Designed miniproteins, single chains, continued (2). Designs and how they scored, part 39

Each design is a single chain, and the fold is of that chain. pLDDT is the mean over its residues in the fold that is shown.

## One batch from the design tools (miniprotein)

Design m5343
Fold by ESMFold2-Fast:
Structure m5343 (fold): chain A 97 residues (1-97)
Amino acid sequence: ATPEQRREALEYLRKGAEAAKAGDLDAAIEYFQKAVDADPEFSGARLALEAVEALKAGDERRAAVLTTALGIEGAGLGLEGDEEGAEALNEAVKALS
């Protein structure tokens, strides 16, 4: 992905996390879908989308597993020096927990 695509995905991830914190899961789904569309290679965006969809469906076990995977993905990005990616995924984890 280009730096511009990743930057757009991170902006949508942050908006999705804010919507989820506000309890607006429908808006969170729309923003996380836009994050996936902006950078389809960004696995963290896909995990965030799947986690919020599981929450919306009431599948608490699937949501917990996906939110845990999202946290691991964020930690991995931090170790690789992607601090912006790690921060965006950590905000999504907090919003979805």
Scores: mean pLDDT 87

Design m5344
Fold by ESMFold2-Fast:
Structure m5344 (fold): chain A 69 residues (1-69)
Amino acid sequence: GKKAVQDQVLRLIGEILRLIGELLDLEAQLQQAKKAGDTAKVAALEAQIARLQARRDALMAQLDSLDKS
């Protein structure tokens, strides 16, 4: 129902904001790893960032698909 849609929107927004925070932290770590020349750590962090970006994009797509009435 419409109430369930509103509750789902708020939940998705909360999850998206949390993922954005995690991505910012990982991007900071990635910059440090690049400066240190740690290629193994760079590769691992890039893989983690890619997974979280895909999850964020999926949640944003779910949010966009919801009825805003």
Scores: mean pLDDT 83

Design m5345
Fold by ESMFold2-Fast:
Structure m5345 (fold): chain A 55 residues (1-55)
Amino acid sequence: MDLKRVLEGLDDAIAQAEEGAKTSSPAQGIKYNRAKKIAEERRRKVEEQAAKEAA
């Protein structure tokens, strides 16, 4: 339950950052691209933990 909620939050953050990067100015796009990368790294770690719990 907790991990699923965290993944949902990270998915939302990634989607928001990706949309921002596509629609914003180049300077703002850099910020959104960085935020997306951070969220993707966090999501990957949470996914790995969830996979280990499922195994």
Scores: mean pLDDT 77

Design m5346
Fold by ESMFold2-Fast:
Structure m5346 (fold): chain A 74 residues (1-74)
Amino acid sequence: EPVEFTEEEIKLIQKAYDEFKKWLEENPDATAEEAIKKVNELMEKAYSKLPDSKKDALERFKERMIKIAKERIA
């Protein structure tokens, strides 16, 4: 059975992304390194609330968020 994110898990991931966007608006002079650090911090909060079986799938999602963050800051 493929690992699917529940509505609650998707909401938690979306909340992390929204919080990151708000942080970028409040910190317009932030470097790419600072932005990556913030993404990692927010994703760690999500990891702590999820069962171990889904953490591996979240690691791939975190990598994708970091790439998006780098592109938006560039």
Scores: mean pLDDT 70

Design m5347
Fold by ESMFold2-Fast:
Structure m5347 (fold): chain A 71 residues (1-71)
Amino acid sequence: EEERFELDVELALVIIEYAIAKISPNPDKEFIEKILKRAEEVLARAQALGDEENVRVIQDTIEELKKLLEE
């Protein structure tokens, strides 16, 4: 299933990039904004597929990314 595999890969990449941003002492806001935009796209795809577990994971990641941008 290509769509699910692509979604899982994109979700994993978003989570990894979020983790990198979180451990950085002064993360680049542009970098965080790009991750947030991709995370929102992944959320839309997960919702379209009815993947409730991944919807929850990506929503939590989006909330944490927004906190990093809050400064």
Scores: mean pLDDT 78

Design m5348
Fold by ESMFold2-Fast:
Order: structure tokens, then C-alpha cells, then sequence
Structure m5348 (fold): chain A 71 residues (1-71)
């Protein structure tokens, strides 16, 4: 289908809707981002954070990147 969750690569990916995306959006809501379960502009911000913190910029918000959002 157009939206699939892949357990071996948990996080935010194009065409994904899952707990990792919602958790990241909830963490970003503290910074003024909407929590709507959609990819879009949240992904660009997360990729920017990954680049800033020298984490992989592959379109996936892994557990390490989610920890930075919690901090």
C-alpha cells in the first residue's frame, strides 16, 4: 500500500504512518509543530536536526534522533 510500517527500519519515512511518526510529532509539538500523523514539513525539520547533530540523514528518524527531540 502507499503507507507501510517497516519494523526493521522504525521511524519517519516517506509514505509511513506509525508510532514513531506520532511520537516525533508530539515531541515537536513543544516547538510549535502540528500533531496530525502526516509526514510533510516535520520530516524536513527532523532531517535538519539529524544533519546538525551528525546523525544519518536518510529520511528516517531513528531512536537516536528521537532522543534529541526529547532533550
Amino acid sequence: GPEVFVPDAPGLRPGISGPGLLKAQELLADKGYPVDGRFGPVTLYIQGLALQHKLPVDGVAGPELLAFLEA
Scores: mean pLDDT 53

Design m5349
Fold by ESMFold2-Fast:
Structure m5349 (fold): chain A 75 residues (1-75)
Amino acid sequence: SMEEAVRASELLQRTLEESSRTLSPEEAVRRGEEAGREAGLSDVRGWYDEERRELIVTGRLADGLEVEARAPYPE
């Protein structure tokens, strides 16, 4: 379960990092949310923290563990 949480977080962080290179913050966040749902997470939410220039996606594993991924948005 903890290992699954780490793997999900890594997947989401990578997705946000890759998406941030070519997409707007909103679209990058939506791509991260899609990846979270495809990975089997529930309660998936994403947002862009404009002040910190950071993309954030959260979700929950089937066993109730919360997953959070963050990635900087360049420029």
Scores: mean pLDDT 86

Design m5350
Fold by ESMFold2-Fast:
Structure m5350 (fold): chain A 65 residues (1-65)
Amino acid sequence: SLEAEVERLREEAEEALERARETGDPKHLYRAQDLAVRLAILGEVETAEEIGRRLREIMKELGIK
């Protein structure tokens, strides 16, 4: 179902953000961004915006612009 797919993508985005914080590896930031785009395409704009905000927070913590 769409609801199950949205929840899966949200969970994967959460994991990607956590790995980005732990490792500082930009591959996890790119993954989180890709997942946010996919959520936005599915109509989950508010969730995608929240992931994007958290992504920017992590980038700031890591000293990335």
Scores: mean pLDDT 86

Design m5351
Fold by ESMFold2-Fast:
Structure m5351 (fold): chain A 70 residues (1-70)
Amino acid sequence: EPEKLSEEETKEELEKLKKEVLEAKTMEELFAIRKRIEELYERSEQTKEINEMLLEVQEELLKKEDELEA
C-alpha cells in the first residue's frame, strides 16, 4: 500500500495539481492529472479541508475537459 501523506503534503500536491489542470492543453495531460488525483485520494488524510480541496481540483478538471472537448 502507498504511504499516507500528511495533511500539509496533501495540500501542497493538490495546489500543484490544480495549477497543472489550469495549464493543461491536451486531453492526454488531463488524463494523467486525473490518475494522479485518484492516487492522491487513496493516500490522503480524510479531513474536511483535504476533501474540499480534492473536490475543487476535480471541478477544475471537469471544467477543463469540457473546454477542450468543445
Scores: mean pLDDT 77

Design m5352
Fold by ESMFold2-Fast:
Structure m5352 (fold): chain A 100 residues (1-100)
Amino acid sequence: METIELELEDSVDELDGKGIQKAADEAMKKGDKLRITLTLRFPEPAPLERVREAAERAAASIETAIRNAGARAGIDVEIEVETEASETEGRVEVVATPVK
């Protein structure tokens, strides 16, 4: 199991798209089938709407990069998106697990 953590602040504009793509390509090296869980974590009380929307866009971008990497490598990918309350800063956690 490999965990990739991305920390989110008020602005996610600086999320490195190249880093996201590279992380997706590295995850694809782990097996023929992968289950990917994207977990969005936000502090309570809920953050500003724009922060949530930015995190959702970041998760969608990561999901797209992972699917594209899987398609290029011929790997079957299952993706699940979860949202959790947390007392820390907003975070996107990516977990890649080989599937039997």
Scores: mean pLDDT 58

Design m5353
Fold by ESMFold2-Fast:
Structure m5353 (fold): chain A 83 residues (1-83)
Amino acid sequence: SDEATAQRLVEETRRGLAEVPEDLLALLVEATRKIYSSDLPEIEKTYLLARWIAAATDAWLGTRLGNEDMLARAREVAEELLA
């Protein structure tokens, strides 16, 4: 079912971004769940997914590089996706 697929993607997000700070990881996980469960037009979902990928990339790189600006951008985008 769609719910099972959404849960699997959430679990994959948690595993892939396990090194990311827990607060930011929680935001990215919730954004994954919200985007996947969304009944928005395809173009809007594509835009949200692109924003999510950018935020996840900033979160992962920011964590590995100790770059606070990247982590701040990732949090901002993740919070925007949840608004």
Scores: mean pLDDT 82

Design m5354
Fold by ESMFold2-Fast:
Structure m5354 (fold): chain A 87 residues (1-87)
Amino acid sequence: MSEEEKKLLEEAKENLERAKRALESAKQFGILTPEIEKLLEEAIRYYEEAIKAAEEGNLEKAKQYIKKGEEFMERAERLAVRNLLLK
């Protein structure tokens, strides 16, 4: 495995852990709506696919999946902030 493959694998794993933590925190603080849950689950799915792509040596696909996961995380965060501000 190349240094770039290791770095992408590490990044994808860290992002996956952060997404799982965000989902658990949202449940604990009572801010988890069905829409936020779906967005966080999609982010988790994309990061899991990014890990698989990085392990297969497909760096382009891994980068694309990380980007998609980040897009879903940003959408979930925006909705969570909105829900807190409208409380």
Scores: mean pLDDT 82

Design m5355
Fold by ESMFold2-Fast:
Structure m5355 (fold): chain A 55 residues (1-55)
Amino acid sequence: ASKARAEAYAKLNPEQKQQVTQLENEIVIALNNGDAAKAVQKKKQLDNLLEAAAK
């Protein structure tokens, strides 16, 4: 991962970090269930959360 993304994650409050962990878990569950479309959607939500925190 890029340094900018790592710094964005480090700036997250505990609630936002919990949301990141939840989204990561949902991506893994979706992939295990063969739901690639859901995994992609959850990854986009994760990326959007990290990008919003960086702004």
Scores: mean pLDDT 78

Design m5356
Fold by ESMFold2-Fast:
Structure m5356 (fold): chain A 85 residues (1-85)
Amino acid sequence: SEAALLAEIALRELEELSREAQRVVLDFLEQRRAALSDEELALLSRESGLSPERVQRGVQSLAALVAADPAAGAALLERLRELVA
């Protein structure tokens, strides 16, 4: 599915980040947060090379995918939990 493909692409990008940054994304998605803190944006921006605005939009797009496709979302969250374990 398109959602499963987008989740796989997101996971590949997330695998390149530190475990601290991966935990930030996992917490954002699991807690259904509206926004990242300034410190979390700075961390993810530094590690990804993306601007804070692009980071915020990226995690919001992942949150939207998790909400819209429960099966793809559950699979993404499970694999992200394995990365931070």
Scores: mean pLDDT 84

Design m5357
Fold by ESMFold2-Fast:
Structure m5357 (fold): chain A 99 residues (1-99)
Amino acid sequence: GPEQLRADAEAALAASPEILKFGEETLKKVEEAYKNGDVETVKRIVARDVNALYFWYLALETLASLVDGPLAEQLRKVGEEVKKIIDKINKLADEALSK
């Protein structure tokens, strides 16, 4: 019911710092692999870790659409930050794979 949905949304928001940390660490690994010309490491990170970030982004957007008020806005803000990390990783991957 609505109370369970709100609890799930609050739990997702509480997990947000860990999600963002994972995203930032993933971006740093892609940046290091890109600088070293390690295309195989870039491919592996995109296939495994970027998909995980994208599922979290979709979950945050979905929960934000189902709840109201400040909680919805906080979930959208975190979702936007996750999406920015994904976009940066994908840009580096596209540049690595086109060389």
Scores: mean pLDDT 87

Design m5358
Fold by ESMFold2-Fast:
Structure m5358 (fold): chain A 71 residues (1-71)
Amino acid sequence: MEKKNELLEMFKRKAEELSDPETAKLAIDNFKKAIDSLEEVTDELYEKLKRFIENMTKEVLESLAKVAKKE
């Protein structure tokens, strides 16, 4: 549970830094649904997701926002 909260906080922070609040919210909502659907976050998965978040660009964030519903 702590790992899911940490990943969500990191993603939220990164998304808000890279984009406007509306785009960030769509991407965050999509990421939260993905994280919440996981049974658990293993150490290996946590490191992979952390790396993904750290390497996230504005372009990647916008793509995630588009997948969330519509953009």
Scores: mean pLDDT 76

Design m5359
Fold by ESMFold2-Fast:
Structure m5359 (fold): chain A 57 residues (1-57)
Amino acid sequence: MKDPISNGKDEISLKKPKNGKDYVKLPSGTYMNKESAKKYAEKLGLKIDEEKNEIVE
């Protein structure tokens, strides 16, 4: 891709997604998809609780 417009659309949102199981809730109450949440957690040194679909320390 030369100049893709999409570089992470819907990766993080304050509005809860329709399919909550495919998204992870951040401590701030924001939701993002699992792939983006994994990268976010790795960057901050946090873990993803897949049973709760939440990021935890």
Scores: mean pLDDT 62

Design m5360
Fold by ESMFold2-Fast:
Structure m5360 (fold): chain A 61 residues (1-61)
Amino acid sequence: SAAERAARRAAVRAEIVRETQKMLDELPDNPTDEQFSELSRRIQERYRERMAAVDAELAAK
């Protein structure tokens, strides 16, 4: 169902938020623009990876 798919995506999004918090904890107190850009890239890559995995899971059902 659409509601079931929405709930699954919401759960994965919550997991990504937790992962993002951990990545932010890796930064020093005064991160450089380069460090921030690198973190942003890593977050975006991880998000795409997790959403692709969820889409594959949902497509199999």
Scores: mean pLDDT 79

Design m5361
Fold by ESMFold2-Fast:
Structure m5361 (fold): chain A 100 residues (1-100)
Amino acid sequence: SELDKLKEEIKKILEEILEIAKKYLPEEFVKRFEETVKKLLEAYENKDWKEFKRYAAEVIALMLEGLSLMKEKNVPEEVIKKYEELVKKFIELLDKMIKL
């Protein structure tokens, strides 16, 4: 289905963001990010769109927090740019998924 295809694309983007986070961000942040992503995916599997939207907003907030931390820690500009592009793609895919 179109929704399942978008979900798999979202999962792949989240995995790429998580790999960057594991390399450059604190372990505590990474754990919080992983836990929130799991809740987001569980809400999708349960077709609980209210909780899905809630956790999607929390994931986006964490993504922005991670970006701020990367800038503070002087992570290389090319890594920050890649992370920003992945966050933008995640938001675009979520918007498509929610509007279906």
Scores: mean pLDDT 87

Design m5362
Fold by ESMFold2-Fast:
Structure m5362 (fold): chain A 56 residues (1-56)
Amino acid sequence: SMEEIEGMVETLEPLAPEAVVAFLRANVPSFTEADAERILAASPAERRALVRELLS
């Protein structure tokens, strides 16, 4: 659901990029190493958008 996705985005926002990658790698079966590279290179605002996209 959209509400659950937004709640997760908010929970992940204050974490270090490496911790966000570790969480997504463990919990999103479609997560790729290209997604990891995008998150690690992203600004905080870009990272929020990418996390939302990956959880959708």
Scores: mean pLDDT 83

Design m5363
Fold by ESMFold2-Fast:
Parts: sequence; structure tokens; C-alpha cells
Structure m5363 (fold): chain A 81 residues (1-81)
Amino acid sequence: SEIDKLLEELRKTLEELGVPEEVIEEIIRHVKAYLETGDEAEGKKALRLILETSHRLGKDPSPVLEKLGELVRARKRELEE
């Protein structure tokens, strides 16, 4: 599915940023929970981890945030009907 492809692209972007595997898995878990349930708390947990980890690594989170935006839009399209 488009969502599965975008989740893999998100994982790759986090790996390229130098995010540790344990943190990547936690971010992906929260993103998947948000995509399945629409729970804003799960989305906020993913966003917080991305921002905190990017700040710690001295990296720009913009590429990761763009992939999150693509995932949110893809979810909305799949829920249209």
C-alpha cells in the first residue's frame, strides 16, 4: 500500500539522519498507532521523539516532518470513502 511504502521511506529518512534503531522503532510504532486509530496523543509522541532526537543529533528534522505529512495525507485519502 502507499502507507506501507511511505512508512519504509520514513524509516530510511530516520536512518539517514543517524537516529538509533531503538528510537526509529518507537517512532514507527507511534506513527502506526496514529494511522490506525487517529489518536492525536500517538501522533504527538512520534513528533516529540523526532524533534527531541533531531535536536540531540544537531540535525534538521524537516525531511522527516515532510514524510510524516505525506503519511497523514495518505491516511486521509484512504479514509475518504
Scores: mean pLDDT 84

Design m5364
Fold by ESMFold2-Fast:
Structure m5364 (fold): chain A 83 residues (1-83)
Amino acid sequence: MKEIEELEEVLRKLANGEEIDLSKLSERTREFYELLLEILEGEKKGEIDEEKRRELELLLLELRYEREEDEEERARALKRIEE
């Protein structure tokens, strides 16, 4: 399972109020989840942490980039089989 797919599953479960098993998540997905919870908790207190929001955005970009890289590697492997 790719980290971006784990992240999508975590967000889906969180939206539905389902329990999340952190032990089955990758390190980056757990980091994303923890940052998200800290941002949500800060908002409840009226605190806006722009730095944490920026870290969350960067983490999302990294996960997205890795997914695109995996798709390119898969495309290359398929092309090699067809040749």
Scores: mean pLDDT 66

Design m5365
Fold by ESMFold2-Fast:
Structure m5365 (fold): chain A 98 residues (1-98)
Amino acid sequence: KEKLLEEAKKKLKEGDFDSAVKLALEGSTPLKQEVIERLYKRVKELLKKVEENPEEVDVEEAKKQVSEEMIKVLDYLEKLSDEELEEILKEMEEVEKK
């Protein structure tokens, strides 16, 4: 679990988001996996918008910032209880409902 999290952080620093998320999911409980998958879906949508407008945004800087935030999120999720993860999932579902 700890080794998989460290490998995931390394992949995020390399800009390999797909491999990083896959490694993070392998080391996670089902509740944590659901949170990570929903967060990564939003991250992919944001990165797509940045790549579609490269004249307006520094794509490399944006990817670096996303990587740093993803590392912080993974560390934060490791500290949460199952009850706290359930509350996050409920909040995410309410946002998705509009």
Scores: mean pLDDT 75

Design m5366
Fold by ESMFold2-Fast:
Structure m5366 (fold): chain A 66 residues (1-66)
Amino acid sequence: MMVGGDRRVHVTFAPGVSAADARAQLQTMTSQLTFTVDGDNGVVVDTPDNPTRADFDAMRAARSMA
């Protein structure tokens, strides 16, 4: 399996969702992922080589806010 080096995920939240507030909530779900605010309604995350269940749960939550 080729895992290409594109491990940077950009999430744009739904209108009215604050990127800073969403980032803070997502960051409480995992210590391994770092969520960085990207613009007004977005975050960027670099995925680790071996994501944990908490990492997957955090990413699912981020996607649910989009």
Scores: mean pLDDT 73

Design m5367
Fold by ESMFold2-Fast:
Structure m5367 (fold): chain A 70 residues (1-70)
Amino acid sequence: MKKKIVVKVPKEHADYVKAFLEGAGAEILDIKEEGDYVTITFLVDESKAELIKEALKRQFPEAEIEIFDA
């Protein structure tokens, strides 16, 4: 199964987050710029969802992360 993850980060971190997600094999669905933040929506394998969330939070502590069923 796939999980849909939405991550919101400051604009200055957006390119690094995108590169991290592409390297992790995530399928990026949408990138939305909103003021000083960027919201990235992506799909990952269910078995990797929590690991990616933890890695993102460790690397980008200001990130807001939500996980949904795809």
Scores: mean pLDDT 81

Design m5368
Fold by ESMFold2-Fast:
Parts: C-alpha cells; structure tokens; sequence
Structure m5368 (fold): chain A 94 residues (1-94)
C-alpha cells in the first residue's frame, strides 16, 4: 500500500540521520536494510545488513535482513543459514 511505502521511506530518512550522527550505529544500518527489504530493493538491503555486521557481527537483525533478502532472491540455503544465526543470537541475548 502507499502507506507501507511511505512508512519505509520515513524509516530510511530516520536511520540515515542516525548514521550521520553515529557512523558506527550497527542497529541503524540493520534497520535501514530492513526498510529496503520492505521496498523490494534486496541488493541495498544486503549492502546495509553487511555494513551492520561489519560493525557488530552479533547483531541479530543484520542476519535476519540478510536471510530475508536471500530468500526473496531465491537463495534458500543462505536464507536458512542467516535466519538461523539471527534466531540463535536473539536467544543468546535474552
């Protein structure tokens, strides 16, 4: 819907502002990747998720964004691996 697209665009602007203030905010990069997944831009989602994981390899959302992007691109083996890592890291942080 137009509302979903607008919400994703607003999130992109918000997370870009956070990155401008703190270029090492891994969570902001992970959220930016998630927003691009919602827009169907899987290549940008992967780039931002990888940046999040360069900063913080234990970021569960970064792995989740990779898993969702790879699933949408038809790479189901990598998708299962990355989603599994996301789930394990969330459980470890609880």
Amino acid sequence: SSQQLQQAQQQIQREQQRIQQDPRDAQAYARLGSAYNRLGNYELAIQYARRALEIDPRNPQGWGVLGNAYRNLGNFDESRRYLGLSDQLRDSLS
Scores: mean pLDDT 89

Design m5369
Fold by ESMFold2-Fast:
Structure m5369 (fold): chain A 79 residues (1-79)
Amino acid sequence: GPKKAVFEVDENGKLKLVDGDPEFAKYDGKDATELGVELVARHGASVKIEHGETVVTTTFSTPEEELVFKMTKETKAKI
């Protein structure tokens, strides 16, 4: 199956790996919006967005990788 990773998005819109394959720590400090656009445009990732009460979860899926970005609604309102 695909390699999986979970990231938290900080108040500056930057990624931090919190779970999953340690290879994906290479994306620590990258801009979440920039990486998300690259995953869709260059890697053909499908996107699923889920709106919780306090957290927005965006999942990017390719045959090789499943990357989950978790962003608080407070952080999303500032970006």
Scores: mean pLDDT 82

Design m5370
Fold by ESMFold2-Fast:
Structure m5370 (fold): chain A 91 residues (1-91)
Amino acid sequence: MLNEAVSLVVAMGIEAMAGDDKGAEELLKKVVELASKLPQKDADDILLEAGIIATKAGNVKLGKKVLEAAKKLGVSKETIERIEKEIKKAE
């Protein structure tokens, strides 16, 4: 599951860089579903990585969707703050 989540985050970043917003969002949904089944630390790490990759791909809207998913899954406040900082740096 963790290795699958990492692979999906990478695929999401590729779609975001290609300008495929729909494909990137569908991959984010799969990342969130897998993260919900992981231990909290692994879910935190995956969603932080997803937020960083989304913002580095230039897709601030996707980064904000990662942030909202992280809040809904109850990831750590520390991870939420790190994702927020990455979004602000990309704005």
Scores: mean pLDDT 84

Design m5371
Fold by ESMFold2-Fast:
Structure m5371 (fold): chain A 70 residues (1-70)
Amino acid sequence: GAEAYKKGELAYESGEIAEKMGNLEEAVKLYRKAVRHYETAAQAGQPGAEDKLNEVRKKLEEVEEKLKKA
C-alpha cells in the first residue's frame, strides 16, 4: 500500500508541474499513472488513497476536456 501511494504522489506532483508548464498531453499521461498507483494503494487499504484517487480523476477529466477543445 505505502509504496504504491508514494508512487502515486510522485506521478501526481509531476502531472501538476506539467499542467502548470502548459504540457497538457504530458499531464494526462502522468495523471493516468497516478490513478493506477492510487488504485493499487486503495485496494491495499492505504489511508487517504481513495480521496487522492477521486482528486486525480477529477483533474484528469479537466485536462482531457481542455485537450479536446484545443
Scores: mean pLDDT 85

Design m5372
Fold by ESMFold2-Fast:
Structure m5372 (fold): chain A 89 residues (1-89)
Amino acid sequence: PVSFSELSVQDQCCAAYLLIKTLETQEGKSNTSLADIIEEVKQKCNLSDERFNIIKEAIVSFTQSSSDPLKEAQQFYKENCSNLDSLKE
């Protein structure tokens, strides 16, 4: 499996964004469907299906190694991704 650290910084930011949105939806903080979140991330990050599958594998690896995946992903995104215009709302 691909680890999060093996991704480019851009793909790490896309993975962190996807993970944050997915976990916030699972916590009931959003009514957005998982399919809509996936489509948004694919469009904003210009991801092919192949690259998206790599990002999904990296997310699984990240969640398995993290004690608090949502907080760690949010911290990573704020520190490394807050200036990426392609991922800003």
Scores: mean pLDDT 75

Design m5373
Fold by ESMFold2-Fast:
Structure m5373 (fold): chain A 106 residues (1-106)
Amino acid sequence: VEETLERLRALNDAFIAALEAALKAGASLEELRALVRAWAAAQARLFVDAELSPDQLGQLLLELGEWTERVLAVLEDASLSNAEKIAKIRALNEEFLERVREILAA
């Protein structure tokens, strides 16, 4: 459980760094969406590889889907600066990690 959370945190830190770099480079919304989809796929793979119960895996994949939609909504919000987008995505990531911890502890 703790090893899965550590791996997830490290993976998410790497993707947030990549997303911040892409935003600074002026990446298109299509490129940013592709990066978020790759990030979601990597997290799903990590959960599958963790050999969890079907109920835990189902809950995690549902939460991952909802989190992915929220991250995409932040990126699509033209009223937000790149710095504000990254700050909101970091906050969404911390909320998601807390939810993952709860599910894995059950």
Scores: mean pLDDT 87

Design m5374
Fold by ESMFold2-Fast:
Structure m5374 (fold): chain A 88 residues (1-88)
Amino acid sequence: EKKKKQLEVLEKLEKELKELMEKYGVPEEVREKVEELFEKARKAIEEGKIEEASRYVKEAVLLLFKAMAELGEELGKKAVEEIEKAKK
């Protein structure tokens, strides 16, 4: 009962993050690492190691947000450069 609900939540979160990563063009290397961390989290839940599973999910989310922040910085810089060129 408890494990089944935790696994369902994990699967939905993984699907949402995968769709987000694909939509925003997150690098394949980052996507693979996020998927690996979710697989480790799933295994931990199955073993009853909820604290370990929570740690893996946290690492995956932080890794994704860091990658998205880096993409946002590059996109922002490029947008400013293009606007400056357009003013000429």
Scores: mean pLDDT 78

Design m5375
Fold by ESMFold2-Fast:
Structure m5375 (fold): chain A 82 residues (1-82)
Amino acid sequence: MPKPEEYEHEGSNTLGDTSFSMKVKVKTEGGKLEIEIEAVLKTPEETKKSKLKAVLEGPMTLGPSGFPIFDGEVLSYEEESE
């Protein structure tokens, strides 16, 4: 079977008493693109969490500059917030 291609990135920043962190996962397999994003914003008063998961179906092609172009539709969409 073809090996799925996966990309993960996470980053965090702190400004005074506020911190922000984000995790991004992208997976491509069999003409589908799966994107999962988790973001956390923490302030002294509250913590907000947001999660987004989307599965998109369609062909992905590389443009002349090597940038991926997606031409398809959303198969599933999940969004959660506090």
Scores: mean pLDDT 65

Design m5376
Fold by ESMFold2-Fast:
Structure m5376 (fold): chain A 83 residues (1-83)
Amino acid sequence: MEKEQRIGELVYQLSLMAGQLRSQGKTELASLLEQVATVVAQLVSQGRLDEALEIAERSVEAARNEDIDRLQQVLDEGRQLVE
């Protein structure tokens, strides 16, 4: 329950940041955040709440630092967890 609410808030933050970054012309970073939000939602649907939370938290931190390489790494790890 608490983890699901926290993950939902983080997914909302990722989507909001992606929209803001797109409006600033940072399309690569925005696309990565949109893909992360999708992967996190897929992990939640599979009941993998701890993994979803970890991927979401690491992605928010990478996005805050505008670290494209780290965000790509986190996305790749999340994709491996999904399939």
Scores: mean pLDDT 85

Design m5377
Fold by ESMFold2-Fast:
Structure m5377 (fold): chain A 71 residues (1-71)
Amino acid sequence: AEREEEIERLAEAIIAARRANAGARSADERGLAALPVVRATSAVMEKHPDMSPEEVGLLLQEAVERARARL
């Protein structure tokens, strides 16, 4: 359940970031649009300190695929 919960959280953050980016009109606004993904990724790493960077990368990959399927 835990792995699925983190993938879902990351997928939601990616969808939110893409929606924010679609409305962005400047480079600064596009940078701010990425914050949900940055914050969600940091939260996953903080919750799972024993998780490797490679493992976090795999969760992000699955989250991106899930977000794309919903768009």
Scores: mean pLDDT 78

Design m5378
Fold by ESMFold2-Fast:
Structure m5378 (fold): chain A 83 residues (1-83)
Amino acid sequence: SEEDLLNSLSSKARQKLLELTKDGLLTVDQAAKVLSIEFDIDFSTAKSLVESYAKKLGVDTFSYDQFLDFLKENYSYLLWLRR
């Protein structure tokens, strides 16, 4: 199901977060790399999406929860980019 797929992607994203950062914070570039790998999209496209979201939130780094909220809000668009 869509929910099962989202949960699987969240698990992979969580593992990658722990690999890239020891404090559970992602820079824009790190978040863009995770997004690019998990959804098989161009890094430049991923970075533009992440930068837009960071600017909207007024942050320069993402917590794990903020990154998951980004994935949830942009899930349909990210799937469209994969097709």
Scores: mean pLDDT 71

